# Designed miniproteins, single chains, continued (4): the designs that were tried, part 77

Each design is a single chain, and the fold is of that chain. pLDDT is the mean over its residues in the fold that is shown.

## One batch from the design tools (miniprotein)

Design m14676
Fold by ESMFold2-Fast:
Structure m14676 (fold): chain A 95 residues (1-95)
Amino acid sequence: MEEERRRREALERGQSLVDEAKNILKEAFQKMEEGTPEEGLKVASEALEKLQRLYDEGRRLAAEHPEVAPFVLGALRGYLTLAQSLKDSLERKLA
């Protein structure tokens, strides 16, 4: 009972982290479409920093609840990789 409750709470926390990461990327993409390439690089850098913090939180959650690791860490790593790729692409374009 207690273990099942903690697992459910862990899944809810994991979903919250994934939803926050998704919203960070959505806001970043919107600002990039509306702004200059230079503003886009700043937005991508800020999004990457925020996503890295969420990934670190996800790793701590996964260490406590390994059963949620594939879902939480998989999704967050995907978003982190996407943000990094966008930053790298903008840096190359502006160089």
Scores: mean pLDDT 81

Design m14677
Fold by ESMFold2-Fast:
Order: structure tokens, then sequence, then C-alpha cells
Structure m14677 (fold): chain A 92 residues (1-92)
């Protein structure tokens, strides 16, 4: 459910580097914009660009709690994809 997705987003970002957080924030912002969460998307992009991992985690987790289970799963998938992409780029 949305609460479980919010908890998983928080755990993933607490373990993430600033670069992984920025990539996750950009991916999450695209998903949030599709669900009409314009202000949440703006806030998460600003936190990601600032390298503020804690703020990015808090914003995404709070936004996810307000979404349907399907929408929450899409945001979680975006966060995971962003982190994975950043890890691949960093090792090259």
Amino acid sequence: GAEAAAAEVRALLEAASPEETAAAARAAAVALLRFGRVEDAKAVLAAGDAGDTAAAADIIAAAVRGLSDEEAARVLEAVKAGIEAAKIIKER
C-alpha cells in the first residue's frame, strides 16, 4: 500500500548518495507531475539539486502517502530506477 511504499522510499534514500538522491528526485518528480502533484515535484527537485537527501526523502514519502496504491507504486519504481541509473553511471 501507499504507507509501505513511503517507508521503502525513505529507507532507499537514507542509504543513497547525493548523486543517487538527485537522480531519484528527478525520476520521482516526473511521476508526481503525472499525478498532479506539482508543488511536491518542485520541492523534491529543489531538495535533490541541493543534495539534501533527508529533505528529498521526507517530501517523497509524504507525497506517496497521499497517492493511491498504484500511483505510490509508480513513484517507488521511479525512485528505484533513478538510484540504479546513478549507480551504473558512477561505476563507469
Scores: mean pLDDT 84

Design m14678
Fold by ESMFold2-Fast:
Structure m14678 (fold): chain A 74 residues (1-74)
Amino acid sequence: MLEVDPSASPEELLARLLAYLEEQIAAETDPARKARLVRSQEALRAFAAELLATESPERARAILGGVARYLNSE
């Protein structure tokens, strides 16, 4: 389960999200599912780069926290 610290910086939260996706990619043996996870990781990197450049730290953290909850909701 992905742990989310509500006081973490947006950069710290992003690092945790990316680490979680790397673990999922490494564990996945189905090439189609692995490709989807890689695309999700690429999308998250692009999204987070824009978010961190344009939003306040508080808003960025809230949005990334929502992503973490979504990933945990399987």
Scores: mean pLDDT 77

Design m14679
Fold by ESMFold2-Fast:
Structure m14679 (fold): chain A 97 residues (1-97)
Amino acid sequence: KKLEELKRKAHILQVAADLQIVGELIEETDPEVIKKLEEARKLLHEAGNYLDKGDFETAIKKAEEALKILREAKPDSGAVKTVEDLIKTLKEIKELS
């Protein structure tokens, strides 16, 4: 039950982070920042796909790559904290698996 609850939480956090990045993209006009935000979205989507496949180590790596790009593009974005919470949840899933 706890493992299923954590997987559900990880998916909710991944979707929440993606929606927060979409919110940033709507108002952003800097093409370099836009490209970085799009790359972070792609990495978060890949993290979700690896989570679904049970490859938690790769899911964590993809989420950490997304976090690094988000910190460079929009350090004050709510997406940064959401991705940090996602990584923490993914690490808990790996420990229980």
Scores: mean pLDDT 88

Design m14680
Fold by ESMFold2-Fast:
Structure m14680 (fold): chain A 89 residues (1-89)
Amino acid sequence: MEGLKSKDPNVRGEALRELEKIALKDISKVEDDLLYAIEEDEDPEVRTLAAKILLLNGKLSEKTKERLKELLKTEKDEITKELIKEILK
């Protein structure tokens, strides 16, 4: 999703809100985009929003859970870490 690659963190946040709407219908359509935001985004608030969207939908693939375990090893933001830990329970 091109909006997630914007240099403006507000534009990336807006892209996440659109992904959230899709996630409410079918999380499998946006799991990769949400993982991309957690892995690549410089802004911890954007990473926190992406993790929160994954947490709230609760129907994640095994592939997504394995990727989140790897991301937990490198994530430095405390709020994003706690959200990833909650997803993996």
Scores: mean pLDDT 80

Design m14681
Fold by ESMFold2-Fast:
Structure m14681 (fold): chain A 71 residues (1-71)
Amino acid sequence: SMAEARAKAQREYEEKTALAQRLLEEGKRLVDEAGAYLKEGNFDKAQKLTEQAVEKYREALRLLQEAKAAA
């Protein structure tokens, strides 16, 4: 039914936007931690944390794009 389709789309939108928000917050924390290691001269740790942040942001972007397509 159209009501079931709309309810599914709304739930998918809410779940994807909530997960995207969490991933953006996790990415921000990783960037902040990477900055601290960079200040200490620990370039290897700063690089690894930055790579993890990029992965979090890429996944968040994918979820937001999917949520936009479902809305």
Scores: mean pLDDT 88

Design m14682
Fold by ESMFold2-Fast:
Structure m14682 (fold): chain A 77 residues (1-77)
Amino acid sequence: LPARTGFDLALERGYTEQALELLAQGADPRLLDAEGRGAFTVLAETGDLAAARAKQAELDKLAPVPADQIPEVPRPP
């Protein structure tokens, strides 16, 4: 797990409720574009939940970063 994700940055900037709302809506803080920016990164930069949602939609159009940035698969129960 990266030491500082966009989620961590949003929490540092005081956007805790907005970050948790994005998580509740299914946003993945590890899903990044080619520039290493995700929905939570946009939230940390702007403090605007709508801008973060727009970034999440943009990531859905793009594709997951093919390099080495994939989330850990949780073990099923």
Scores: mean pLDDT 67

Design m14683
Fold by ESMFold2-Fast:
Structure m14683 (fold): chain A 65 residues (1-65)
Amino acid sequence: GATTADFRRRAEALWPRVREALRARGFPFESAEQMVAYVQEKTGVDEYTAWGLVLASLEELEAEM
C-alpha cells in the first residue's frame, strides 16, 4: 500500500502546477506541508490520512484544470 512518504512525494510534485488555482479559491498555502498541517488542525486526523486527503484534493484540482 501507499506510505506517507509516497503521498508526500506525489503531492509535492503536483504542488507547483496547482498552487495558483488553490490560491484563487481562497487557499493561499505556500506548500503541501502547510495544507497538511491545516487539515490536521481542522479535522484531527493523523498525518497519513491528512497527506492522503491533500493528495486526493490536489489530483482532483489538477484534473479540473
Scores: mean pLDDT 85

Design m14684
Fold by ESMFold2-Fast:
Structure m14684 (fold): chain A 73 residues (1-73)
Amino acid sequence: SEEEKLKKEIENLKKELASIQAEMDRVQGRLDALEAAGAPEEEITRARNLLDSLQRTYEHLQKKIKELEEKLK
């Protein structure tokens, strides 16, 4: 059924969301370590840019999940 297909798509997106969240936590930890170690500003900036990119991807996936969940009403 279309309902079962939507539920499976939502489950897959939630798994992606969890994966992105874990990567964000990893990158944040790396950023904190780089700042504590006084790493070159270029390396710190790359980590910040990656975190920003992951945050945008997280927000996009979260919105998509909500849109699909509304279709299940």
Scores: mean pLDDT 88

Design m14685
Fold by ESMFold2-Fast:
Structure m14685 (fold): chain A 93 residues (1-93)
Amino acid sequence: NAMAKKAQETVDKAKKELDELVSEGKRTIEEYANKGDIEKVREAHLEYGKKIAEVAQKYIDENPEARDEILSLARQAMNELKKYADEAIEKAK
């Protein structure tokens, strides 16, 4: 039905934008880690975490019915960035 299609379209858009933010965040984290700037790696992780939360809220506002699915995607994105930042910090030592 139209509502189910709209919810799925919103989830698909959220996933695409969140995946793009994760890729961008990973590149930024790697850049700072390669320079040995651990503080900037932590700052980048926090900044992209904030962007992920903002993107999730934007799509939840567009279609509240997709809320739980979008929050699940945002949590996965945040967890992936955290793991990448932690590994980048360890590698930079």
Scores: mean pLDDT 87

Design m14686
Fold by ESMFold2-Fast:
Structure m14686 (fold): chain A 60 residues (1-60)
Amino acid sequence: GKVFVGTPTVVGALLEEAGLKEAEFIGEESGEVIRGSVKEAREKAIELFGESAIVRAIGL
C-alpha cells in the first residue's frame, strides 16, 4: 500500500487525496498501531499521540 510519514492531520489528508478509505497509523516512537477508516485512524492518532506527533501511515 502507499506509505506516508508526517503528522496525523497531514498524512490523513494525503491518504484522502490518494483515494484511500482505510489505513494503519503507526506512532514512530511508540510503535503503537491504529487501524480503521482514514478519518477514524487520524482522530485516534491525534488523541493518542498528539497533533504534532510523527506517524507512519499505510493505506489499505
Scores: mean pLDDT 82

Design m14687
Fold by ESMFold2-Fast:
Structure m14687 (fold): chain A 61 residues (1-61)
Amino acid sequence: SHREEGLRHYREGERHERNGDLQSAIDHYDVAAEHFLRAGDDEGAQRLTDKTRQIRKQAGL
């Protein structure tokens, strides 16, 4: 399901973020947000969009 795929990518994003691999984290969070949006989880998708924006700003990406 889109919700399960979103959670899988969200967890991968968290793993990459902990490892300092910020671009890979953003890529996984973007995919997770798309899956959450398609699952009808607009709030979850928006939170991830806000998170990736914050990471890009802080990392100069």
Scores: mean pLDDT 88

Design m14688
Fold by ESMFold2-Fast:
Structure m14688 (fold): chain A 65 residues (1-65)
Amino acid sequence: MSPLEALEKMKEAAETGEITDENIEAAKAYAEDIHKESGASYEKIIESLEKVSPAVAEAVRRGLE
């Protein structure tokens, strides 16, 4: 999934509050990319995502299960 496509799905989740399997996959991929590039912990990444949308942060948590 492209970064732009992931961002688009994150915006959709923020607007509707619905957490789909696609949104979980996109959120997890985004968090994994940040972890790989910056070395930030998943905990810190989730905190940053929570500032964007609680729904996206929840999607990442579900993806890490």
Scores: mean pLDDT 73

Design m14689
Fold by ESMFold2-Fast:
Structure m14689 (fold): chain A 91 residues (1-91)
Amino acid sequence: SNIEELAELLAEVLEGGATIADGKITLSGVGGITARRLAEIYGINITDNVFSIEDFLKLARALIEELERRGMVDDYADLVARIRELLESLE
């Protein structure tokens, strides 16, 4: 499902499976395939497995909103907590 793919992508970024530098995120080959599919759905820009931290935040918000709508926040509690901590750190 799109939720599982989105959660996997965001977990890869947060768990160090991606390189974060200069406001950009560089994904692994597998993460890049998932991200390109999600780009079409969520309207983010991905080139050569690279996308902006702004687009990452759009995906993070989309995941939380969808998990809240489905009552699945507790199933992804650690990931949601990490995303919320990151979002709060940018305020």
Scores: mean pLDDT 76

Design m14690
Fold by ESMFold2-Fast:
Structure m14690 (fold): chain A 77 residues (1-77)
Amino acid sequence: SDEEIEEEFVETLKRIAEALKDKSKEEQLEVWTLLLRAIAGLPLSKEELRRLAELAGVSVSAFTRLVKKYRELLLKL
């Protein structure tokens, strides 16, 4: 459901935030910018996608699928 996608996405955000808590402000900004680019459907390298998936604690395929589902929710607004 749309609610399940939103909840899973929020959980992913929490994991990324936790992974970044001890990182520099510059690295935090870089990672959040990469995530926003992914949500916006902008191109990312395989290495950039892998980094986001690792921080989120999921596989690249699971991360890509979740981001696509969340983007589809945003496009319905």
Scores: mean pLDDT 88

Design m14691
Fold by ESMFold2-Fast:
Structure m14691 (fold): chain A 78 residues (1-78)
Amino acid sequence: HMEEIERLTEEAIEKVKNAKTDDEALDVVQQHIQRLVELGAPPEVLAESAERIAKAVDENGHTYAAKAARLSAEAMRA
């Protein structure tokens, strides 16, 4: 399960690198988090994965999508 979660997170990061807009990047983040929830990932793992993707989103210039992803990660830890 954890190995699959790591693989899916890496795939989402690659998809984010190819996203052309904040909306496309945010869609990738949302689809990935939903997939992890379906796999039964615990909140700490969801938050960690969201933070990693948010960093990749921010590094690729999608500032609004990165902010949304970080807020989602913070909410998951609460």
Scores: mean pLDDT 79

Design m14692
Fold by ESMFold2-Fast:
Structure m14692 (fold): chain A 59 residues (1-59)
Amino acid sequence: AIAASLAAQGYAVAISSNSALTTFNITTPSGHKITVSVPASLSSAAKLKAVTNAIAAYN
């Protein structure tokens, strides 16, 4: 699961979803907050890739 993978790295994740979007509210180990919204129709793997790419982009 996306939340479990991120929690293992020290990230806190709150997930909300509706019929259109899945929104990830992520707190980094340093306390920085990142919000990522992706289409709810994406696969779990595609959602995980979008979240990890967003985290990487913040450096």
Scores: mean pLDDT 75

Design m14693
Fold by ESMFold2-Fast:
Structure m14693 (fold): chain A 85 residues (1-85)
Amino acid sequence: SEEKKKEMEKKLREEVKKVALEAGLKPEEAEKVADALIYSIRNYEKIPEEKQEELQKLADKAEKEGDKRLLVEVILKAYEAIKEV
């Protein structure tokens, strides 16, 4: 449902902003990362499969290593990949 989607996006936005702040980003930069994440989730199908695999490997590495800066970088790379299409 649309209400469930909005609730999930709100939670994802809050969590990513927290991660970005903990990675040393400024509040305004954290907002941009959250915007980039939501846009990337909505448009992920537009990224070429080979690029999706690269991004997923980097995301998996960031999760395993606890590398919050790399997680932010992956989000921004996904956003840029969509914008180039």
Scores: mean pLDDT 84

Design m14694
Fold by ESMFold2-Fast:
Structure m14694 (fold): chain A 74 residues (1-74)
Amino acid sequence: MEEELLKKAERTAKGALELAKELAAQGQNDFAIAVLEQAIADLERIKGEVKDEKVKEKIEELIRELERQKAAIE
């Protein structure tokens, strides 16, 4: 069950990172930031449903990656 939540978090983070990079490359930084902020909110929600500390830590790593990309655009 938590493996499915981790896969959902990974897919969400990957999609958001790819979309945000494309938007930033087109000069649409505000939209890129909004995409990353939405993904961070979604991952925080998924993290709240996780009981396994290792899976939770993996999701926190994904959130930090999204935050790092957001900082690079700002």
Scores: mean pLDDT 85

Design m14695
Fold by ESMFold2-Fast:
Structure m14695 (fold): chain A 71 residues (1-71)
Amino acid sequence: SDAVRYLVSEVSKFLSQDEVDVFQQILQESLERHDDIRETIEEAMRRAKELFPEKSKELDEVEQKILERLD
């Protein structure tokens, strides 16, 4: 999905490679649990904020941008 590729690209700007690997695992698990891409992104971003609370502002900004692009 173009949305998934964009999401990974955007979080890679402020997450370390190890954090990106964890984020990709969360995103893959969310994709397996949801048919709706919006629900997938919202769950993945919620879990990412729980694991990387120090980066919650940057994660919120990325979430807002990607959800706007799905409309």
Scores: mean pLDDT 83

Design m14696
Fold by ESMFold2-Fast:
Structure m14696 (fold): chain A 106 residues (1-106)
Amino acid sequence: SELEEAKKKAIEAMNALNQATSRFDREASRAINALRELGTPEEAEAFEKWYREKMEEIRKLSKKAGDYLNKGTVEDAKKAIDYYNKALELAQEGEREARRVLERVR
């Protein structure tokens, strides 16, 4: 059914987000450790704050997506996909920034 296809796509988007969030978390942890060892305390604190704020944005978008998916309509499942994809873009941007910081400090 159209609803089952939409829910499947939403779950696929959620899984992609979970993988990207894990990569962002891993690279951010590496960048924070590198900044603490090789950078300044001020740079480490600023990056940790930015990371926490980005992760909070991702969590809020993911929660909105889950809330829409739970409503059980095709339209709401499509909104869930949009919110998961928006969160995915933030996670991918975060991973790129974390890697950039790590490359700068090494």
Scores: mean pLDDT 91

Design m14697
Fold by ESMFold2-Fast:
Parts: C-alpha cells; structure tokens; sequence
Structure m14697 (fold): chain A 69 residues (1-69)
C-alpha cells in the first residue's frame, strides 16, 4: 500500500493523539481526536483534499463505534 509523506505524517499524528486521548476519556473520543489530528496535518501540508477525506472518515469511524453507521 502506497503511503505518501503527507499520509504518513497524518497517521503518526493520529497515533499520537489517540494514545493521549486514551489516558483522558473514551475510545470514541480517542478515535475522534486521532482523525482530527490527521486532518490538521494534511491541511498544514497543503493537502485540503486529503484533510476533507480524513474528516469524513473520522465521522464514519465515530458513527460506527457509536452504532450509528
């Protein structure tokens, strides 16, 4: 699977945010923060298209965990 430098940076940011959030709250909040961190990194890298996709995927993942998707 091909991971661009921007996607790899976003993934690392997500893992970091997820680990931090797990110490404070629920798994749902951890997943939400992870995708938000990924989208923010994508925006900083000049990839608003990737940030948009990551935000959509984050909402879908949260909905799945909450039994809504």
Amino acid sequence: MELSPEEEAALKAAIRAYQKALDTESPVDAVRKAYEAMAEEAQKAGRPDLAERLRSNGEKAVATLEGKG
Scores: mean pLDDT 73

Design m14698
Fold by ESMFold2-Fast:
Structure m14698 (fold): chain A 97 residues (1-97)
Amino acid sequence: SAEEIYDEILRRLSEVEELSFYDLFPTILQVMKKFGISGTSSTLSDEKLIELVNRVFGTNAKSLNEALLALKEAIEKEGREAIERFARAIAEEIAKE
């Protein structure tokens, strides 16, 4: 389940010529809908997104804005690898539902 969700996120992102922070969340929401998970699901709450960013990138964000900034900076520094690491963490979290 987690691997299927991860593969679908990466497949959709592979259709984008230049991957950016702005492509990530719309793609995740589309994949959640495909697997029957509502985009309003509490599984990806603000607290959970902060936790996932901090775990994946070794950051200490205390707000959603700080977590989104840390994610954006990681993507700018590491490119696709940052997106793939975060997508895997999201897929594992979604699969727990």
Scores: mean pLDDT 74

Design m14699
Fold by ESMFold2-Fast:
Structure m14699 (fold): chain A 69 residues (1-69)
Amino acid sequence: SVAQVEQLAQRLGLSAVTEAPAGAIITDPQQAQALLVQALSGAEDLQAQVRALSPEDRVALLVRMQTSA
């Protein structure tokens, strides 16, 4: 859900909106999961939460990370 995406974004320090996205938009949920798991290396609880997200919410979270950079 959107609420889960916002909660994870806040936990990753993405509460502040910054300038344009730093990278390309990822629309594939499996690729989004891989990138999010890599970014959260060492935080197994956050990786588990990312895996529990719907495919659509994983993409939304990655876009949130890109637009908050």
Scores: mean pLDDT 65

Design m14700
Fold by ESMFold2-Fast:
Structure m14700 (fold): chain A 85 residues (1-85)
Amino acid sequence: MKELIEEARKALEAGDYEKAVTLFRKAMQEAIKLAEEKGLKEKASDLRLTLNAIDVAYQAGDKERTKALIEEGIELVEKVLEELS
């Protein structure tokens, strides 16, 4: 998960939005599963909503919004991981 987030961040910095979205989707899906397994249902729901928003922005070709949502999603995943530590 942390490796996928780092790779997604690097892809985003390189302007490779397709790679960034693909890698970040995998990281988000892992974070959602982990949050659900730990009973953090509201955080899992927040992660799903953020992932859906990223997909919508990316499909619309809104690169600025896609970048902002991925950065927001990274912070949300990091908060989930901290809560589980």
Scores: mean pLDDT 82

Design m14701
Fold by ESMFold2-Fast:
Structure m14701 (fold): chain A 109 residues (1-109)
Amino acid sequence: ASGLPPEEGLRLAVESLLNLAELARQGDAEAARALVAALSAAAEASEDEELRRRLEEKAREYGRLAVEAGASEEDVERAARTGRAAAKTMSPEARAQLVEAAEALVEAL
């Protein structure tokens, strides 16, 4: 629950995802799994096939980092499934914000 203006909320979401990406690159398996879930949710929410494929590719990249950091492949698959399921229960506004944040993250990576 956020009482912030939409533009401030999007900025914080992007900063949060970038912080997770940095932690994942430093070998944090939990950060990598969280990013797999977020990117998988954004891919499920995306109506652009090209963006969806790019998000799925980044989710696989962070999935590999999670396994290298000690997570199981089953943990990564569960994170991806959880993300996709969450996207289906999100409001249209929440899904749009997630897609915008993830698109900005994909361009930054």
Scores: mean pLDDT 81

Design m14702
Fold by ESMFold2-Fast:
Structure m14702 (fold): chain A 106 residues (1-106)
Amino acid sequence: SSSLKESQRLLDEVARESDEVDRLRDQAIKAAEAGDIDTAKAYVKQAEEEAKRAGELYRQLTEVSSQIDPRLGAQLTSAAGVLYVGSSSNYLLAKKAVEEAEKKKA
């Protein structure tokens, strides 16, 4: 069905956003460790936007997946939920690491 296909596409998009937040977290931490606080803050801001996008895609997935088989819908929304919660956590870890590095430099 079109709803199943769209649900699978949205899950793939949540996974891509989750991977991007992980990459941005690592880049933010590396920049902070190098003392480049401005670059580190830019990566944290990008991670925030990608984590926000993951949340919006998760919301869209829950809406679309309500139109498919309940068991399959629950599996897809559960998988996407884990990914977007992970994205939010990774953004917060990057933010904290950069804030701690900035305080140490000040």
Scores: mean pLDDT 90

Design m14703
Fold by ESMFold2-Fast:
Structure m14703 (fold): chain A 89 residues (1-89)
Amino acid sequence: ELSEEEKEKIAKLEAKLKEYAAKLDINNEKDQKELQAATAKLLLHIMELIGEPQSPEEQAVYDRLKEIVEKYKDNPGVKLAEKWIAEVE
């Protein structure tokens, strides 16, 4: 049960990610890792807004996203995603 305000925040985050992805070279390994890190951080935040995982499958996705974010915590993509989250709050 997402509010209209939460839906608008998610839409703004998706727009920022799309704009960022358009600037990256998909054949560049560094850019691929930055995009993966930013995407994982945003998806983790969106899942936290939706609420607790309701199934073992959802829990596995959540746990995997947390592992990716922790592994890439110093990656510019994670820091950029954190900045976008702060801007839409």
Scores: mean pLDDT 78

Design m14704
Fold by ESMFold2-Fast:
Structure m14704 (fold): chain A 88 residues (1-88)
Amino acid sequence: SAAARAAAEAALLAEVRARMKAHALPDMTPAQRELLEEIEEKGLEEVVKEYLEKGDYAKVAGAYELAALLGEISEEEAEKVAEEMKKK
């Protein structure tokens, strides 16, 4: 069924992301781990929105870098966001 296939694909993506996270975790700073926990709890979009409203552009860039590390976005997209945030 299409629903069972979608669930299986979602589970595989979650497993890939979990492995990427496990490989990155030992090299993460405490600040990066805290930001990652916020993203896992609230989602990337909500975390980005909150930090943009606060004017914390460094955390916005960091959130996109963590999303790229987890394979949710491209490294190129994260770099473009980081450069845009540096201009603010």
Scores: mean pLDDT 76

Design m14705
Fold by ESMFold2-Fast:
Structure m14705 (fold): chain A 87 residues (1-87)
Amino acid sequence: SLEEEIKEWLKTTDIDEALRRISLEFGIPYEELKKAVEEKRKVKLPSGEEMDPETALFFLLHPERYGRDPVSGVPFRIENGKIVPLP
């Protein structure tokens, strides 16, 4: 399941490095992301969608699992390993 994939990703990923990378790439303050993860507070993706911080981190780093761009919210699909916008 998606929840199981996220849990395994969390076990095998350097979360501090992931938080710093997301902070730099998406312009979200590192301290805010870290606090949200520690307190299990929902975070808002740049697209405007709110979700659990671990799920948000996973989708920001693996947008193919989310099925849309996490910044714009525009749907896309994966074809032959490439992200293809929906018409």
Scores: mean pLDDT 72

Design m14706
Fold by ESMFold2-Fast:
Structure m14706 (fold): chain A 89 residues (1-89)
Amino acid sequence: SERVLALLEEWAAAKVESDEVLRRTIERLAEALGDRALAEELVARFGLGGANVALGAIHLGAVSREEVLRLSLEELRKLLIEKKIELDA
């Protein structure tokens, strides 16, 4: 029972750390986009890492804000890579 409590305490600590990362990521994305609702939707749909890929794609002009939520994370990654190659040429 005490070992189960210790595992639950470790899980709770990891969840608090995860919730803080989530909160900070949404705040940063909202500031960068100027749109908190879009920032929250990007994180909800694509996760923390995927939301950063989506922000990068929008920022580089690889995708519009209107189309970003219609695409898959893999399509966004492809568009971001293609746009970076274009900009490096």
Scores: mean pLDDT 80

Design m14707
Fold by ESMFold2-Fast:
Structure m14707 (fold): chain A 96 residues (1-96)
Amino acid sequence: GTKVVIELLLEEPATEEQLKELEKKVKELANKYAPVKSATVSYASEADPRRITVTIVFEEPISEEQALELARQIAREAMEITGARVEIVSVKVEPV
């Protein structure tokens, strides 16, 4: 399998409800690439609600190119949900 960790920085802080809505969209988007074992959206730290970590574990391997495309799609959904500008800070892809 593959673990993808995406760090996002939002212009405005996200609410817990917005994170739950984003998590639902992340699961939907990720499953278009490969079967998803788990997907979570959380604050990167309690101190900064603008920093969001998206963690996706796929049952099967995905490419770095697919992970980057997925990260861009997730950032667009985050912008739509929050109405704020979203920057992709990092995308980490590792085998699991």
Scores: mean pLDDT 87

Design m14708
Fold by ESMFold2-Fast:
Structure m14708 (fold): chain A 89 residues (1-89)
Amino acid sequence: MEEFRRKAKELGESLQKAIDELAEKNPEFREKVEQGEKLMEEALNDPSKAEELRKKASEIFREVGREARETMLKELQDKINELLKKLLE
């Protein structure tokens, strides 16, 4: 369990870096991140509506995280394939 928590934290940091890199390369992706942040700021300003605003922000951030994860998986696939080749031969 504790090791899983560490891996989750490292994965979170890796996702943040992937998000930053994607935001620099893709203006549409950056705009989604900014919209999510804006909703989070509005939620902090109005606690009464915070739950609804947080849900919208979470949905945006989930999409952002999913796209970042898929990009990272493609890069990791190359490394995994190379490691498998070395392990087999």
Scores: mean pLDDT 72

Design m14709
Fold by ESMFold2-Fast:
Structure m14709 (fold): chain A 77 residues (1-77)
Amino acid sequence: MAEEEAKKIIEELKKKVEEAKKNKKTVKEEVELTFDGGTLKVKVELSADGVLKGEIEYDGPAEAQAAVARMVAAGKA
C-alpha cells in the first residue's frame, strides 16, 4: 500500500539521521516517490550544530491530499 511505502521511506530516513547524529555527521537527504498519482517529497536535514529539520511535501490530486495529511499526523504521533 502507498501509505506503507511512504512510512518505510520515512523510517529509513530516521535511521540515517540517528546514525549520523550518533557519529556526529551532517545529513541532507531528499527522497521523491509516487503516491496516489502525485509526487511525495520527504526532506531531512541534520546540521553540524545538531539541529534536525524535517519537511514533507505533496504535489498531486486533492483527494490524495487528505491521506497524506493523515499519514504525516500519524508519523508525528
Scores: mean pLDDT 70

Design m14710
Fold by ESMFold2-Fast:
Structure m14710 (fold): chain A 64 residues (1-64)
Amino acid sequence: GPAEELAREARRLVDAGVSAGEAGLIAGREAKKRGISPQDLIDALREAGLSGVARTGAALALSE
């Protein structure tokens, strides 16, 4: 679903050398624009193997 697509994109960014925190912020901002639930995004980021730093970045963007 949409959360899993954003998590895969965040994973691609990290694999390409983007910081985990920045990849998380990007995913969180996009999720907010698209009306994706914060919980669905955080769960998808965890399932995609993204670190706590990436999940924190996403949570910060979602809370803005």
Scores: mean pLDDT 87

